Designed miniproteins, single chains. Designs and how they scored, part 54

Each design is a single chain, and the fold is of that chain. pLDDT is the mean over its residues in the fold that is shown.

## One batch from the design tools (miniprotein)

Design m1859
Fold by ESMFold2-Fast:
Structure m1859 (fold): chain A 80 residues (1-80)
Amino acid sequence: SKEEIEEYKNNAIEILKIMKEKAELWMKKNKVPQEKIKELKEIFEKGIEEIKNAKTKKEILDVMHKTKEKINKKIEEIEK
C-alpha cells in the first residue's frame, strides 16, 4: 500500500539521518578535515533525496544499500 511505502521511506530516512549525525560526531572527534566531512555528508544527503523520490519498497532498499556502501567506502578512505 502507499502507506507502507511511506512508512518504509520515513524509517529509511531516519536511519540515514541518525547515521549521518553519528558519523559527523566521530569525524569531529577524530579531527577529520572539513572537506572530507562535507564529502561524507553529501553522500548521506543524496541518499535521503533518492529515498524521497523512490516509488517502491525495492527502490527504497536498493538506494539504502547503495548509500551505505558508498558511506562505508568513504569512511575507509578517510581512515587511511
Scores: mean pLDDT 86

Design m1860
Fold by ESMFold2-Fast:
Structure m1860 (fold): chain A 74 residues (1-74)
Amino acid sequence: SHMEKKKELIREIAKKYSSNPEQEEYTFLNMMVSVIEDREEVIAYLRKLREMGAHQSEIDILMKRNGIKEEELG
């Protein structure tokens, strides 16, 4: 599917620009938030990024880009 092809490409990009597996996963989730169409799935990925230690400023940018409010992250 188009989504699976996008996911594979994003994984390759994350691997290229990351120094370790933890950073790769973080970068992958960050990029995936830009291509996921389901609002609830975006919120779940943002929560995961926050738990992995994402900076507040990064979460704020991703929320704004996806039209998600801070209260929706809980």
Scores: mean pLDDT 80

Design m1861
Fold by ESMFold2-Fast:
Structure m1861 (fold): chain A 64 residues (1-64)
Amino acid sequence: DLEKRKEEAYEEGKQMGLNGTSSAEASRQAAKKLKELLNEGYSLDEAHEIVRAFVRGYLEGKAA
């Protein structure tokens, strides 16, 4: 489950990067995702790992 959520977050971030989403908007979406994950019952460490995957995807997509 956690690994699947990390892969989904990475792909979501990558699509945003490929689409030219601004760094400011990506940061806002990352913060929103963190709060949503915590509300879903993920631990702080788990939520941070998922958001980190999202940010990594965004940066790699933007670099492509």
Scores: mean pLDDT 85

Design m1862
Fold by ESMFold2-Fast:
Structure m1862 (fold): chain A 87 residues (1-87)
Amino acid sequence: ALTPVQQAALALAELLRETLAANPDLPADIRATMERLIALLEKIAAGEASAADVSEAFALLGELMRQLRAQRPELAAALAARMPVPP
């Protein structure tokens, strides 16, 4: 069975993939940040991530939310509302 962190990482990766598919007009910088974060979240979900990888994922998520708030504030709010929360 997956740990809560692995489950959250998988759910977030799926949410970000859905967001990319639904928003083909996203700026290239936001798209690149999302793609990098998805790859790292998949590594976490696979149980292959170090503590440093997890820290990098949080840093990238913060960067993504900053970029979205600046360029697509409504999408930032929608994504925040749908993000998995730990139990």
Scores: mean pLDDT 82

Design m1863
Fold by ESMFold2-Fast:
Structure m1863 (fold): chain A 73 residues (1-73)
Amino acid sequence: MYYSVSVHYDESRGRYTVVLQVLDDNFELVKVLYAHFDDPERAQELAEEVRKLVEEGRVDEAIELLEKARREV
């Protein structure tokens, strides 16, 4: 499994998007999770927390955190 965490500004919405991509051992995309924020500081804080959880091998918690944040949109 491989993981990518990124933050980018969505000009069409005027919002910041936090994205988690999950790839299998063949580099095939298995899952994409995203959450949108009006506040860039909140987006960055979430991305840093998700990245830390992934680095610690706590991937299920990282996914849950993003899904919880997504429900706020």
Scores: mean pLDDT 77

Design m1864
Fold by ESMFold2-Fast:
Structure m1864 (fold): chain A 65 residues (1-65)
Amino acid sequence: SAMEELERKIRKDEILAFIMMKAWVENKQEIMERLAKNPDDLEVLLEAAEELNFSQETIEEIKNL
């Protein structure tokens, strides 16, 4: 059902947000270096961060790469 689909999406997004934010904090330098070589990845990361409701502080940090 639509409700079950929404609940599943919320749980998935919460888990992904946690993993991605933790990876960002722990591997920031490596991620920045990779994004500099692949600018398309930066656009995808920013879109994902906004969709997963990352903190505004983290989103701004990503935007300033």
Scores: mean pLDDT 76

Design m1865
Fold by ESMFold2-Fast:
Structure m1865 (fold): chain A 84 residues (1-84)
Amino acid sequence: SSSELLAEYEKRIEEAKKEGEEKEKKELEKVALEVAKLLHEKVKKEANPEELEHAKEMAKKWAEEARKAGLEEVAKLLEEFAKE
């Protein structure tokens, strides 16, 4: 389910943040690729409007986190997922 995937990604990012900036950057890059390749296609095709909106909000939050970490390309990828 999309909600379970989003919760897993959030947990992974939060756990990486506790381990330091280098691990946070690595995890944000992995999440961005997974969102683009799997969650983006799956959520947009299968999710109801509420699930899609939640996924877009999570992508916006992760994009902001990526920007703060200096990962501009990762932030752009996540922002593209969040677009209508």
Scores: mean pLDDT 72

Design m1866
Fold by ESMFold2-Fast:
Structure m1866 (fold): chain A 73 residues (1-73)
Amino acid sequence: MTAEELARLEAEARAVVAELARLVEANDYAGAVRLAAEWLRRHAGVSGEVPAPEDIDPEAVREGVAEMVAAVA
């Protein structure tokens, strides 16, 4: 991984985290989980299942997104 590739990935990660935070603020937890799952599948090769909307814990999603925001700040 070059410094340029790392900078691009960091910028992309920050953009995704900003969108996740926006979705959580809008109470769109299903959208936040779907976006996170798509990004992980694309960049980490993790194919994890997207939970059904009724199985989503809004508090857990808020905590996870807050942790991601802190990590990129």
Scores: mean pLDDT 72

Design m1867
Fold by ESMFold2-Fast:
Structure m1867 (fold): chain A 70 residues (1-70)
Amino acid sequence: SDSAKRGGERSKKATEKGYKEGLDKEQMRKLGLEASRKVSEEGGLDAQQSAEVLLEGGKAMEETYKKMEE
């Protein structure tokens, strides 16, 4: 969905910023999840849509972290 895509993009940007600021993986994970959660809160999404946003946000965070470590 569009919201899931936005969640992934916000999570990716939060992870990139955290990495550049020298945060560890757990701190970046929290930052990415928080950024994704904001998409659900701002959009008034239901539980299923919110779960999809958080799933895409988590995937984007892990993929972004892996690329920056390589």
Scores: mean pLDDT 79

Design m1868
Fold by ESMFold2-Fast:
Structure m1868 (fold): chain A 71 residues (1-71)
Amino acid sequence: DELKEKYELLKQQVEGFEERVRRAEEGVEYAKKYGTEEETKELEKALEEGRKRLEEAKAKADAVKAELEKS
């Protein structure tokens, strides 16, 4: 079922974005302790963008899951 395969791929993408957000959070904390203020602000901006992408990916996965459950 192509729809099921699509959902699994989107689920993997969500997990990938969750891992990237987690690493970005770790990067921000590291920069706060050992980096410059400029580095910290750049990483905080990247983290915020990552969180937005994660929410978009979750929404897409949820939409496909709902369609799969109807099929």
Scores: mean pLDDT 83

Design m1869
Fold by ESMFold2-Fast:
Structure m1869 (fold): chain A 67 residues (1-67)
Amino acid sequence: MSGAELAALAREAFPDARVLGAGDSSEGHAMVALELDGQVAVVEVAADADRETAVATIRRALAASGA
């Protein structure tokens, strides 16, 4: 999964969250930065992670940020 794919997934699964940015790390991780209700969450997902793992990781990050 690429950062662009992760950003698209975040927009689909969490439409109330604003995507601030996305990228790929040199270590083979996809990254997305999201803002929801004034809280910022930065989420990293392994490039080999499936869609369900990516959605669950974003959901946990947003919950941890108080959103």
Scores: mean pLDDT 80

Design m1870
Fold by ESMFold2-Fast:
Structure m1870 (fold): chain A 67 residues (1-67)
Amino acid sequence: DAAEKAGAALEKAVTSKDREEQRKAGEEAQRVSGASADALNGAGALLATGALSPREAGEKLVEWGRR
């Protein structure tokens, strides 16, 4: 499930304290969802503030990445 994978990767990107791990997780979220960097930043901010769950953030990324 692309939304589940994108959400899990984004959660790892925003919660990880290792810069390399954050970068790889962000790249995976973008690759899985097809979302832009701006969409990743927006969903990541909402996830970091608790406004979205990881699942909801993943669903938003897939929605925003769809053509």
Scores: mean pLDDT 78

Design m1871
Fold by ESMFold2-Fast:
Structure m1871 (fold): chain A 75 residues (1-75)
Amino acid sequence: SAELRERYRKLAEEIQAALKEDPSIQDDVNELEQEMTRVLREHASDRDKALTEVVRLAEAFLKRIEDEKKRKALG
């Protein structure tokens, strides 16, 4: 759907912004991109399912980065 594509685009922008703020996450971003590519290939016959899964992966990634940033601020 157009909404899933737009959500994915915004999440991709947020990931790139996070990487620009903290280049140390480059390896984690590379791993995420490889996993997303794998999911897109596995679900090539169902675009909406593929997009739903990569959106979920991107959201989980951003949450981990936010939680790690909070942990470092408190430690």
Scores: mean pLDDT 81

Design m1872
Fold by ESMFold2-Fast:
Structure m1872 (fold): chain A 57 residues (1-57)
Amino acid sequence: MKMPTVEELLTLFAGKKSISKEELQKITGLSEEETNKLIELLVNNGYRYENGEIYFE
C-alpha cells in the first residue's frame, strides 16, 4: 500500500479504539520507517501515540 491519508486510515480502522504500531505496519504493508512517519502524521492531526499504540477514539 502507498502512504495512506488520515481519512483513509480512519475509514480502514473504523470502530477501533487503538491500534499497535506492529498492527498498523502489518495492515498498511509499510516499512518500519514509513510506519513511524505515518504515526507522526497521526499525532500531528491530534491522535495520541503512547506505549507503542496509536489511539483513534
Scores: mean pLDDT 75

Design m1873
Fold by ESMFold2-Fast:
Structure m1873 (fold): chain A 87 residues (1-87)
Amino acid sequence: STAEELAAKGREVGYADGLALGLALGLSPEETERLARIGGYAGERFGYWHGSGLHMEKSTEELVEEAFRRGREELERELRREAEERA
């Protein structure tokens, strides 16, 4: 429950922050969407870990780096799935 709630909150905030940054910098629509999606996946992962009490021995900086790495991996998997659905 708490882990799922914090994951959902992290996803919403991360996506919104990525979207806002892309728009503020005048990035292309595709680059803005890519940045927003990475932020959303990273926020979701961090929120889930925090809510689950996972990785308590890691620093906040290490968790942020790991969450963004995982967010990029998740976006790559999702883009592959979307490409297959459109074929």
Scores: mean pLDDT 80

Design m1874
Fold by ESMFold2-Fast:
Structure m1874 (fold): chain A 89 residues (1-89)
Amino acid sequence: GPQISFLALVLSGSGIPQGSRLRILIDGIRWSDLRPGDQYPVLVRDLDTGEIRRGIFRLDAILDDRTLEGSLRFLDNGDLARLRARLLS
């Protein structure tokens, strides 16, 4: 099925450092299906540690055809991150 991949920068967070770089995968949706206010189950790769984690991404804003802002809650420990993300595919 369709998938969306993002590169994200952590702007602020609890339990995750500001400036952390994440690769985020949303399965089963297209870019055109994204809506501010919606939440998406995500698979997250921490690019600084190599760790793979699961989370819920809340989309706050679509800034342009490739740029999103939102928040991420990790399911393993409840860590929170505010993100700016750029579409890869």
Scores: mean pLDDT 87

Design m1875
Fold by ESMFold2-Fast:
Structure m1875 (fold): chain A 80 residues (1-80)
Amino acid sequence: SLLEAMDAAARELVATPEGAALLARLAASPIFTPELVAQIAAGDITAAEMALIAAAVAGDSELAAALAEFVDRAAALAAA
């Protein structure tokens, strides 16, 4: 249920100007391939995949902050 809500929230977030801007910041990094960006926009990311992405961006404080903000905003939408 929470995972389904997060998937829906991620799709809703990407439709907003703020979510689109966050996704664009992520997409500027070579860590985020076009395929991975599409999965995030669709809400089609598992918790294990998200943990791997978080580990990959941990060395880039700006990228890690953008990812954390995207996840936090998606979680807030899922809780609404």
Scores: mean pLDDT 74

Design m1876
Fold by ESMFold2-Fast:
Structure m1876 (fold): chain A 87 residues (1-87)
Amino acid sequence: KIREKVKEFVEWLKKLSENRLYEELKPEEIEKLLKEVQEKLEKINEIVEKELGIKDKELRLKIAVYMYKEKLSLEEAKKKVEELLKE
């Protein structure tokens, strides 16, 4: 389920940034940030499918997650995909 994977990613992102981000932001601001991350993740997912021609939804989500976690460009994400496919 894509919505569950997005929420799982968002929760992971929250957990990862917990010590720095949440000390400064109010809960309302965090909720807005999470919504933005979800929307951007969906857009990245579509771009990855179009640019890389990947039909596997799970692989696509993993690539989208990498782009968000490491703030990678499409070019960097493509190299990550090539390495993952090589495995």
Scores: mean pLDDT 59

Design m1877
Fold by ESMFold2-Fast:
Structure m1877 (fold): chain A 84 residues (1-84)
Amino acid sequence: MDEEYQAFLEELSRLTAEALEAIRAGDYERALELVRRMKELVEEAQRRFPEYAEALETVLRIAVAELRSHLDAARAAELDRLVA
């Protein structure tokens, strides 16, 4: 159980790194698609580990905040709407 939960966190971290690389490359469409995948991954993990649902939401929020720090205000707002 804990190993599967850690695997979800590792995958979320990997997707966050890929999204950051896409932002650095100016590929905002790819970055938004990766964020959609992150949200879907978190929703899947929350279904499998409901005891960690709040923690998973927090991890996603922190990852999104990191990505948001590299975007202009308009793109940051779009990112926030996507993960809400």
Scores: mean pLDDT 80

Design m1878
Fold by ESMFold2-Fast:
Structure m1878 (fold): chain A 85 residues (1-85)
Amino acid sequence: SELLRKGATLFSSSGIAFSAGDMDLAVELAKEAAELEVKAYEENKDYKGASKSYKLLSEVFKKAGLYDESKKAEEESKKYEKLAK
């Protein structure tokens, strides 16, 4: 999927921004990445994939000190994990 490839590239770019000390950009790129990947995974009913994308987003939020957003992304990940069964 082109959306999944773009999402993966944006998560990679988020990691580079984080390494460069640009936390705001790292968060923005990770949010865009998760939105694209979750949309593609939901369209394919790949709820395990959507769960993994939310876990990655939660980790980025936590590294940026956005603990409430991190917890909310983790809760979304768990909801998708339940849908996968």
Scores: mean pLDDT 88

Design m1879
Fold by ESMFold2-Fast:
Parts: sequence; C-alpha cells; structure tokens
Structure m1879 (fold): chain A 69 residues (1-69)
Amino acid sequence: TVDVRPELDAAARALAVGETGEVVVEVDGIRYTYTLTRSVVDGREVVTITTRAERDGVVSTAAPETVEL
C-alpha cells in the first residue's frame, strides 16, 4: 500500500488561504484526484480534501474531509 499523505500534506501547505489545488496519484491502476482547499476556521488553518477515484472509466467520489494543518 502506497501512502499518499506526504504528497497531500506538501500540496496543502503550498496553498494560500482560500486557494484550491489538485494532486493526482495513480496506485494499482486506480487514479486518485485529490482536490484541496485551504481555509481558516475558528482561527485554525484547515484543508478540505475531496477525493475522486477512477478505474477503467468508473468514477467514485468520497465525502469531503477537513483536516487541521
């Protein structure tokens, strides 16, 4: 299993507040597209991550996840 967290953390930290970025990672024939939005909530910097997985033309999306930086 390949851990994509370091790439997501680096991408999130490169974003300005209010900026949206994308990270695309291919693992075991599945293409994962992570959409990252950096924001401030209650004085804390957070990133909202939306994950989209695609394999052989089939697309699935996960619920958005919010992580504190």
Scores: mean pLDDT 78

Design m1880
Fold by ESMFold2-Fast:
Structure m1880 (fold): chain A 76 residues (1-76)
Amino acid sequence: SHVEEALKIALEKARELLERDPSLSEQEVVQEALAEALLYAVEKGLSPEEIQKILDEIKPVVEKAVREEKARIEKE
């Protein structure tokens, strides 16, 4: 589904960002990851309503993943 693919893209972007620069804030990583998912949805020709629904569904999952990864990095 587009939700599953958008989530995958957002999580991959978040991982890439933190791998390249672990000093990025949780908020910056989440915003950039969601922006990548937004670009995917726009390129797929999804409606504004479908895009908003996807972003609303994936946001809490991305926020949790970024928070957990940042906590892991801070211990190293």
Scores: mean pLDDT 85

Design m1881
Fold by ESMFold2-Fast:
Structure m1881 (fold): chain A 113 residues (1-113)
Amino acid sequence: SLVDEAVEAARRFIEALKALKEGKITPEEFIRVMDEAVQLVIELLREKGLDEALKRVTEAYNKAKELFQKGLDEKNKDLIIEAGKLMGRAVVEALREIDPETAERLQAELDEI
């Protein structure tokens, strides 16, 4: 299901954010995983007609992409991590409107970072 795909992508995104913080993956690999998770969440929110959540996720994605690019330009890894955390919070909050129990588990994993 699209819900299961979005949840799995969100989990992989949070794991990728942790790996990025630990220096185990590149920013380029991280952005690929983030983009995949965000696109699946956006598709799911559109399918469910959750217009306000869709607007919030889209706004967060635009801000995260801007902050990510600034981090790359300035060679500032902390800005890239902050972009990832901003996007992670938005993804978890969006999923909370669909599956609160799964969102709570993902929030706990994100809070570990």
Scores: mean pLDDT 89

Design m1882
Fold by ESMFold2-Fast:
Structure m1882 (fold): chain A 68 residues (1-68)
Amino acid sequence: SAEEKLAELEDMRAAAERDLADRPAELARITGLVDAAKAALQAGDFATYGALMAEILRRLSAARAARE
């Protein structure tokens, strides 16, 4: 559902805020991607939403890997 998708995006924002507090530029980038994904979802543009979700997940995964 759209509510579940919005909740997932907010969970990603919260994870970025927790994990990237020391990296403000990357945090701002991921926050911008979350806002863009919400806008795409609201507009019914599921192709753009899917692409933005993939980018957010890729960036969060890369940031976590870089700490190990």
Scores: mean pLDDT 83

Design m1883
Fold by ESMFold2-Fast:
Structure m1883 (fold): chain A 94 residues (1-94)
Amino acid sequence: SMADKAAEEKRKAEIEKRVDFWKKKYGLSDEQAEKLKEALENGDFDKVKEILDEIAKRSTPEQKRLINIEKETLEAFRLMQEAIDKIVEREKEK
């Protein structure tokens, strides 16, 4: 349905915005950014945390602290995704 497409496009836009922010702020490679986008699009938050931990291992102590804060914000992002899904399901109720 159009509502399903709109919700999917909105989820993808929010994911792209978040990963682009991380790429700019933490100096991620294109490969790291694409892996994070794929994990977020699949709702695999454990994989997102794994990738962020791998990046953190090769980062300065200050960058590692900031990456840990990003991991904490994943809960807010998950709740946002759940809210979008609930809106879509409600719109399917005629």
Scores: mean pLDDT 74

Design m1884
Fold by ESMFold2-Fast:
Structure m1884 (fold): chain A 56 residues (1-56)
Amino acid sequence: SQALLDETAAYGEEKKAEFDRALETVRQGERDPSVLAALSPEEQARARWAKAAMDA
Protein backbone atom coordinates (compact mmCIF):
# COMPACT_ATOMS: atom_id res chain seq x y z
CA SER A 1 0.00 0.00 0.00
CA GLN A 2 1.04 3.64 -0.44
CA ALA A 3 1.03 4.15 3.33
CA LEU A 4 3.50 1.28 3.83
CA LEU A 5 5.75 2.68 1.08
CA ASP A 6 5.59 6.17 2.62
CA GLU A 7 6.48 4.78 6.07
CA THR A 8 9.37 2.75 4.63
CA ALA A 9 10.73 5.80 2.77
CA ALA A 10 10.42 8.02 5.87
CA TYR A 11 12.18 5.39 8.00
CA GLY A 12 14.97 5.13 5.44
CA GLU A 13 15.45 8.91 5.31
CA GLU A 14 15.49 9.13 9.13
CA LYS A 15 18.08 6.34 9.45
CA LYS A 16 20.22 7.89 6.70
CA ALA A 17 20.11 11.24 8.52
CA GLU A 18 21.13 9.54 11.79
CA PHE A 19 24.01 7.77 10.02
CA ASP A 20 25.17 10.97 8.27
CA ARG A 21 25.08 12.83 11.62
CA ALA A 22 27.06 10.06 13.37
CA LEU A 23 29.56 10.04 10.49
CA GLU A 24 29.99 13.84 10.79
CA THR A 25 30.66 13.37 14.53
CA VAL A 26 33.37 10.79 13.69
CA ARG A 27 34.97 13.25 11.23
CA GLN A 28 34.88 16.04 13.85
CA GLY A 29 36.46 13.65 16.39
CA GLU A 30 39.33 12.99 13.96
CA ARG A 31 40.03 16.76 13.96
CA ASP A 32 39.43 17.22 17.70
CA PRO A 33 39.50 14.15 20.01
CA SER A 34 37.74 16.13 22.78
CA VAL A 35 34.55 15.95 20.67
CA LEU A 36 34.39 12.16 21.19
CA ALA A 37 35.17 12.52 24.92
CA ALA A 38 32.22 14.93 25.32
CA LEU A 39 29.69 12.49 23.79
CA SER A 40 27.08 10.65 25.84
CA PRO A 41 27.35 6.82 25.90
CA GLU A 42 24.46 6.66 23.40
CA GLU A 43 26.22 9.09 21.02
CA GLN A 44 29.51 7.17 21.41
CA ALA A 45 27.68 3.95 20.46
CA ARG A 46 26.29 5.62 17.29
CA ALA A 47 29.76 6.93 16.39
CA ARG A 48 31.26 3.43 16.81
CA TRP A 49 28.46 2.00 14.64
CA ALA A 50 29.05 4.55 11.86
CA LYS A 51 32.82 3.94 11.92
CA ALA A 52 32.33 0.15 11.84
CA ALA A 53 30.05 0.53 8.81
CA MET A 54 32.74 2.62 7.04
CA ASP A 55 35.41 -0.01 7.81
CA ALA A 56 33.27 -2.92 6.56
Scores: mean pLDDT 72

Design m1885
Fold by ESMFold2-Fast:
Structure m1885 (fold): chain A 80 residues (1-80)
Amino acid sequence: MERKKEIEKLIEEVSKILGIPKEEIRKDWEATFKSVEPEDREEFFYYALKAIIAEHKGDEKTAEEYLEKMRKLVEERAKR
């Protein structure tokens, strides 16, 4: 529920960082979401946005942690 609002705020921040409209960011990630179950797409997107923001701030460790969470989410779903 609150996750959707958090994701919208993160999309705004990433949009400003990359200089790309929010709709473009959503389109790019929609192609990536095809490999992720609909129920997990919000959490996957949340981790991805957090990783991008961390990289921009030079926090490589935090970015790495979020990228790893994204990988585990995809791997665990593949097991069903």
Scores: mean pLDDT 75

Design m1886
Fold by ESMFold2-Fast:
Structure m1886 (fold): chain A 73 residues (1-73)
Amino acid sequence: GKSLRLSPEEAGRLVRELRERAGLSQRETAELVGTSQATVSNLERGRDFGARQERVFLQILRLAGVSPAEAAA
């Protein structure tokens, strides 16, 4: 598995910031990355950060034009 240097809470804050900058709701972000609104909400709360949440996080970074290396720095 790929390990990110971000805590679950830091990853959640970044997701929220990127979403708000794009003018998207949690539901709209979920639709764009192919997940549920509940998954986006849990990710933004930093809850139960596992492989599924990491995958969704990376897809949101890609949508926002942010590389995983930039997020991990």
Scores: mean pLDDT 72

Design m1887
Fold by ESMFold2-Fast:
Structure m1887 (fold): chain A 100 residues (1-100)
Amino acid sequence: KDRIRELVREAEELIRQAEAETDLEERQRLLEEAVRVLQEARKELDSLAKTKEQINQVLKIGVLIISASANVSLGTEEGLDDAIRDLRRAVELIKQFLKS
């Protein structure tokens, strides 16, 4: 659980930096890093999921990360804004998982 908390904190910081960044290319780079960090967190969660509810949460997290990755790859302002939304939702679900 502690490693997942560290990964979540790293992802939150990257997302915060991306929200404050005005350069589109740098913003995309920060969000690509956030996606990679949250993919690592999701892999750790897969090993911890034991209940149907936990498995469902991990699947939802995975879908949000995939959606964010696709939006980041577009490199558009709209796509990066959508990616931030998806990644923040993924972070919230990971935090809920860790409280269960």
Scores: mean pLDDT 87

Design m1888
Fold by ESMFold2-Fast:
Structure m1888 (fold): chain A 94 residues (1-94)
Amino acid sequence: DGLFESPSVLEFLKKSKELKEKAKTLFDLPKDSEEREKLIKELEEEIKKKLEELKKLLEENNGKVGAEHVFLEKEIKEVLEYLKKVLEEVEKKE
């Protein structure tokens, strides 16, 4: 209960879903599209932001094991891996 009542966890889950849906739209864009290049840049910036959030979580909670922090670390890593795979797949099709 407490984990999914956290505003940080709920906001992160919503953002994670939005990022995954955005990444999927890359396959629907033309190969030589300016929109595709812009979306790739947006995804790269979101990846950078999520890495910075993960770094802060690790630094601020060094020595404290909380279910929320473990969950956020796992979610950040899963989103980053998903986005990386989508970007690699998009690159192969160009």
Scores: mean pLDDT 67

Design m1889
Fold by ESMFold2-Fast:
Structure m1889 (fold): chain A 65 residues (1-65)
Amino acid sequence: VSEEELDREINRAFLEIARGIVKTHSKDPASAAAAIALLDKAMERDLTPEETHRVIREAFALADA
């Protein structure tokens, strides 16, 4: 596989892991749902590693709000 394809697969794996963390550890169901929706929307896009990291940080911040 190309490095680009490998990066996309890794980015998708990070988004899936982040989704699982939010679902399992968030204390507020509404904040968790908003964070999961953000991650799900990101998984539909071909994001860069930088964009992926940003979305994960935003999702965690939203889940903790």
Scores: mean pLDDT 78

Design m1890
Fold by ESMFold2-Fast:
Structure m1890 (fold): chain A 68 residues (1-68)
Amino acid sequence: SDEEKLKKARELIDEAINLSRQGKVDEARKKLDEAIKLFNETKVSSEEAARLVGDILTAVGEILEAEM
């Protein structure tokens, strides 16, 4: 279901953040890519989309910080 895909996308974002904090940047990027693909496959409300975009931006920030 779309709800299950959204839950999985959120879990992948959390994994990406944790991996980036460990300095595992390539693994973090892979998890983030998987989350974005799932997000693109789901039909979501504007509120859910805004929240997920916020989570994605947080993950991107963590990955960029880990690369520095």
Scores: mean pLDDT 78

Design m1891
Fold by ESMFold2-Fast:
Structure m1891 (fold): chain A 101 residues (1-101)
Amino acid sequence: SSEIEKLKKEALENVEKAVEYIEQGKLDEAREYLKKTAENLLKLIEKGAEKEELIELLNEIAEKLKDYDPATALAFEKLAELIKEGNLEKAKKLLEDLIKS
């Protein structure tokens, strides 16, 4: 749907802004954009985005972060694994934990 495509684009734009802020040493601003990325992903799950699209998006986000924030990149990789396994409850909890961090 157009709404799902918009949320996917917003998630990618937010992670790109987070990377830009990390490169500038602005870690508080980077954290804000990583939280926005997690919020977009939570909305995608709630709106029933397809599993394969979510996994592809999460792997792209993790790849963009791996050299800048490896801990958060690993969290998104684990999220992709949970979605692949169909464990949506743990996936949502991980996203909620990222939003609150």
Scores: mean pLDDT 89

Design m1892
Fold by ESMFold2-Fast:
Structure m1892 (fold): chain A 56 residues (1-56)
Amino acid sequence: SAVLEEIGARDPGIAAGLREAIASKDPVIARVTLAEVRRHLPDLTERVEALLREQL
């Protein structure tokens, strides 16, 4: 995923959280990680929301 690659380059911790949310299909991990994206990577929020809707 292009958005996961971009997040991994900018914030590897948030990228790890997103990969965990997708792997576990856990909506709580997804919600917590999305809040981190909104705080630290707001320009990527819409792309991450789309990714989570597709994967969860």
Scores: mean pLDDT 85

Design m1893
Fold by ESMFold2-Fast:
Order: C-alpha cells, then sequence, then structure tokens
Structure m1893 (fold): chain A 90 residues (1-90)
C-alpha cells in the first residue's frame, strides 16, 4: 500500500540518520523525515484507534531521532525546534 511504502522510506531515512556522523547532514535527513511524516499522516485511515497507534509509534521513534541529533552535537535549541515541528505533524 502507499502507507507501507511511506513507512519503508521513513525507516530508510531513520537508518541514514542513525548512521550519520555529521550534525548538518543529520539535520537535513531529519527535515526530510518531517516532510515524509506529513505524507504518512495524510495517508492514515480515518479509524481513530489505528491513527492513535501510528501517532504513538511516530512519537516514540521521533524521540530516538532527536536524541541522536543531540548526541552528534546539534544545539539544544535547534533540536527542540525540530521536536516541536514533529509534534505539530503527529
Amino acid sequence: SERDKLLEQYQELATQLNESEDPEEAVKIYEEILELMREIVKNLPEDPELKEAFQETLRLQNESLIEKLKSLGVEEEKAEELRKKAEEIV
């Protein structure tokens, strides 16, 4: 399905971010993940239980990605800005 393709792309980008050693590259990958999250949210079914389950999964995965950005030396203020953008999408 379209949703499955988007989730596969999400996991690929998340892997690239986790393998990155460059904070600028990692931020760029994360911004691509944010745009992909917008598309994932648009392609969720209207079923509120399924939507809530996906939103929770995305929130938990996002926390790990933000932690990775901070570990690479991304400024706290920038990391929190990106976290807030993700929270607004999900």
Scores: mean pLDDT 82

Design m1894
Fold by ESMFold2-Fast:
Order: C-alpha cells, then structure tokens, then sequence
Structure m1894 (fold): chain A 65 residues (1-65)
C-alpha cells in the first residue's frame, strides 16, 4: 500500500474554524489524516493513495478554490 500526502487549497469564503468538524467527518469517511493550515488556507491529506484522492476530490468540490 502506498502512503501519500496531497494538498488542497480552500476557497476564500470558507470559515476555517467551522470547517474543522466537517473535515474530521471526511477523515473518518475515507480513513485519512487531515492537517489544517489556516494561514495558507490549505489542508494536507495523508493516507493510502486511493483514499487520499477520493477525500481530496470531495474537499475540492465542497470547499476548494
């Protein structure tokens, strides 16, 4: 199994504090680890490649720039 980390840029209008519980739900759904970078308006997603790619796609559709 291949472990990867991918970054996702967040939209300018996203509330970073309100986003945290929603990200935890996505992390559990896909079995990935999320690291939030509020200053960069970005998230790092770490896990198995297929799970990370699926989680990144959902995050981009909901919150992505």
Amino acid sequence: MEIVTLGVRLADDVDMEALRPELEEIAKKYGVELTLFPEARAIAVTGERENVEAAVEEIRKRYGA
Scores: mean pLDDT 79

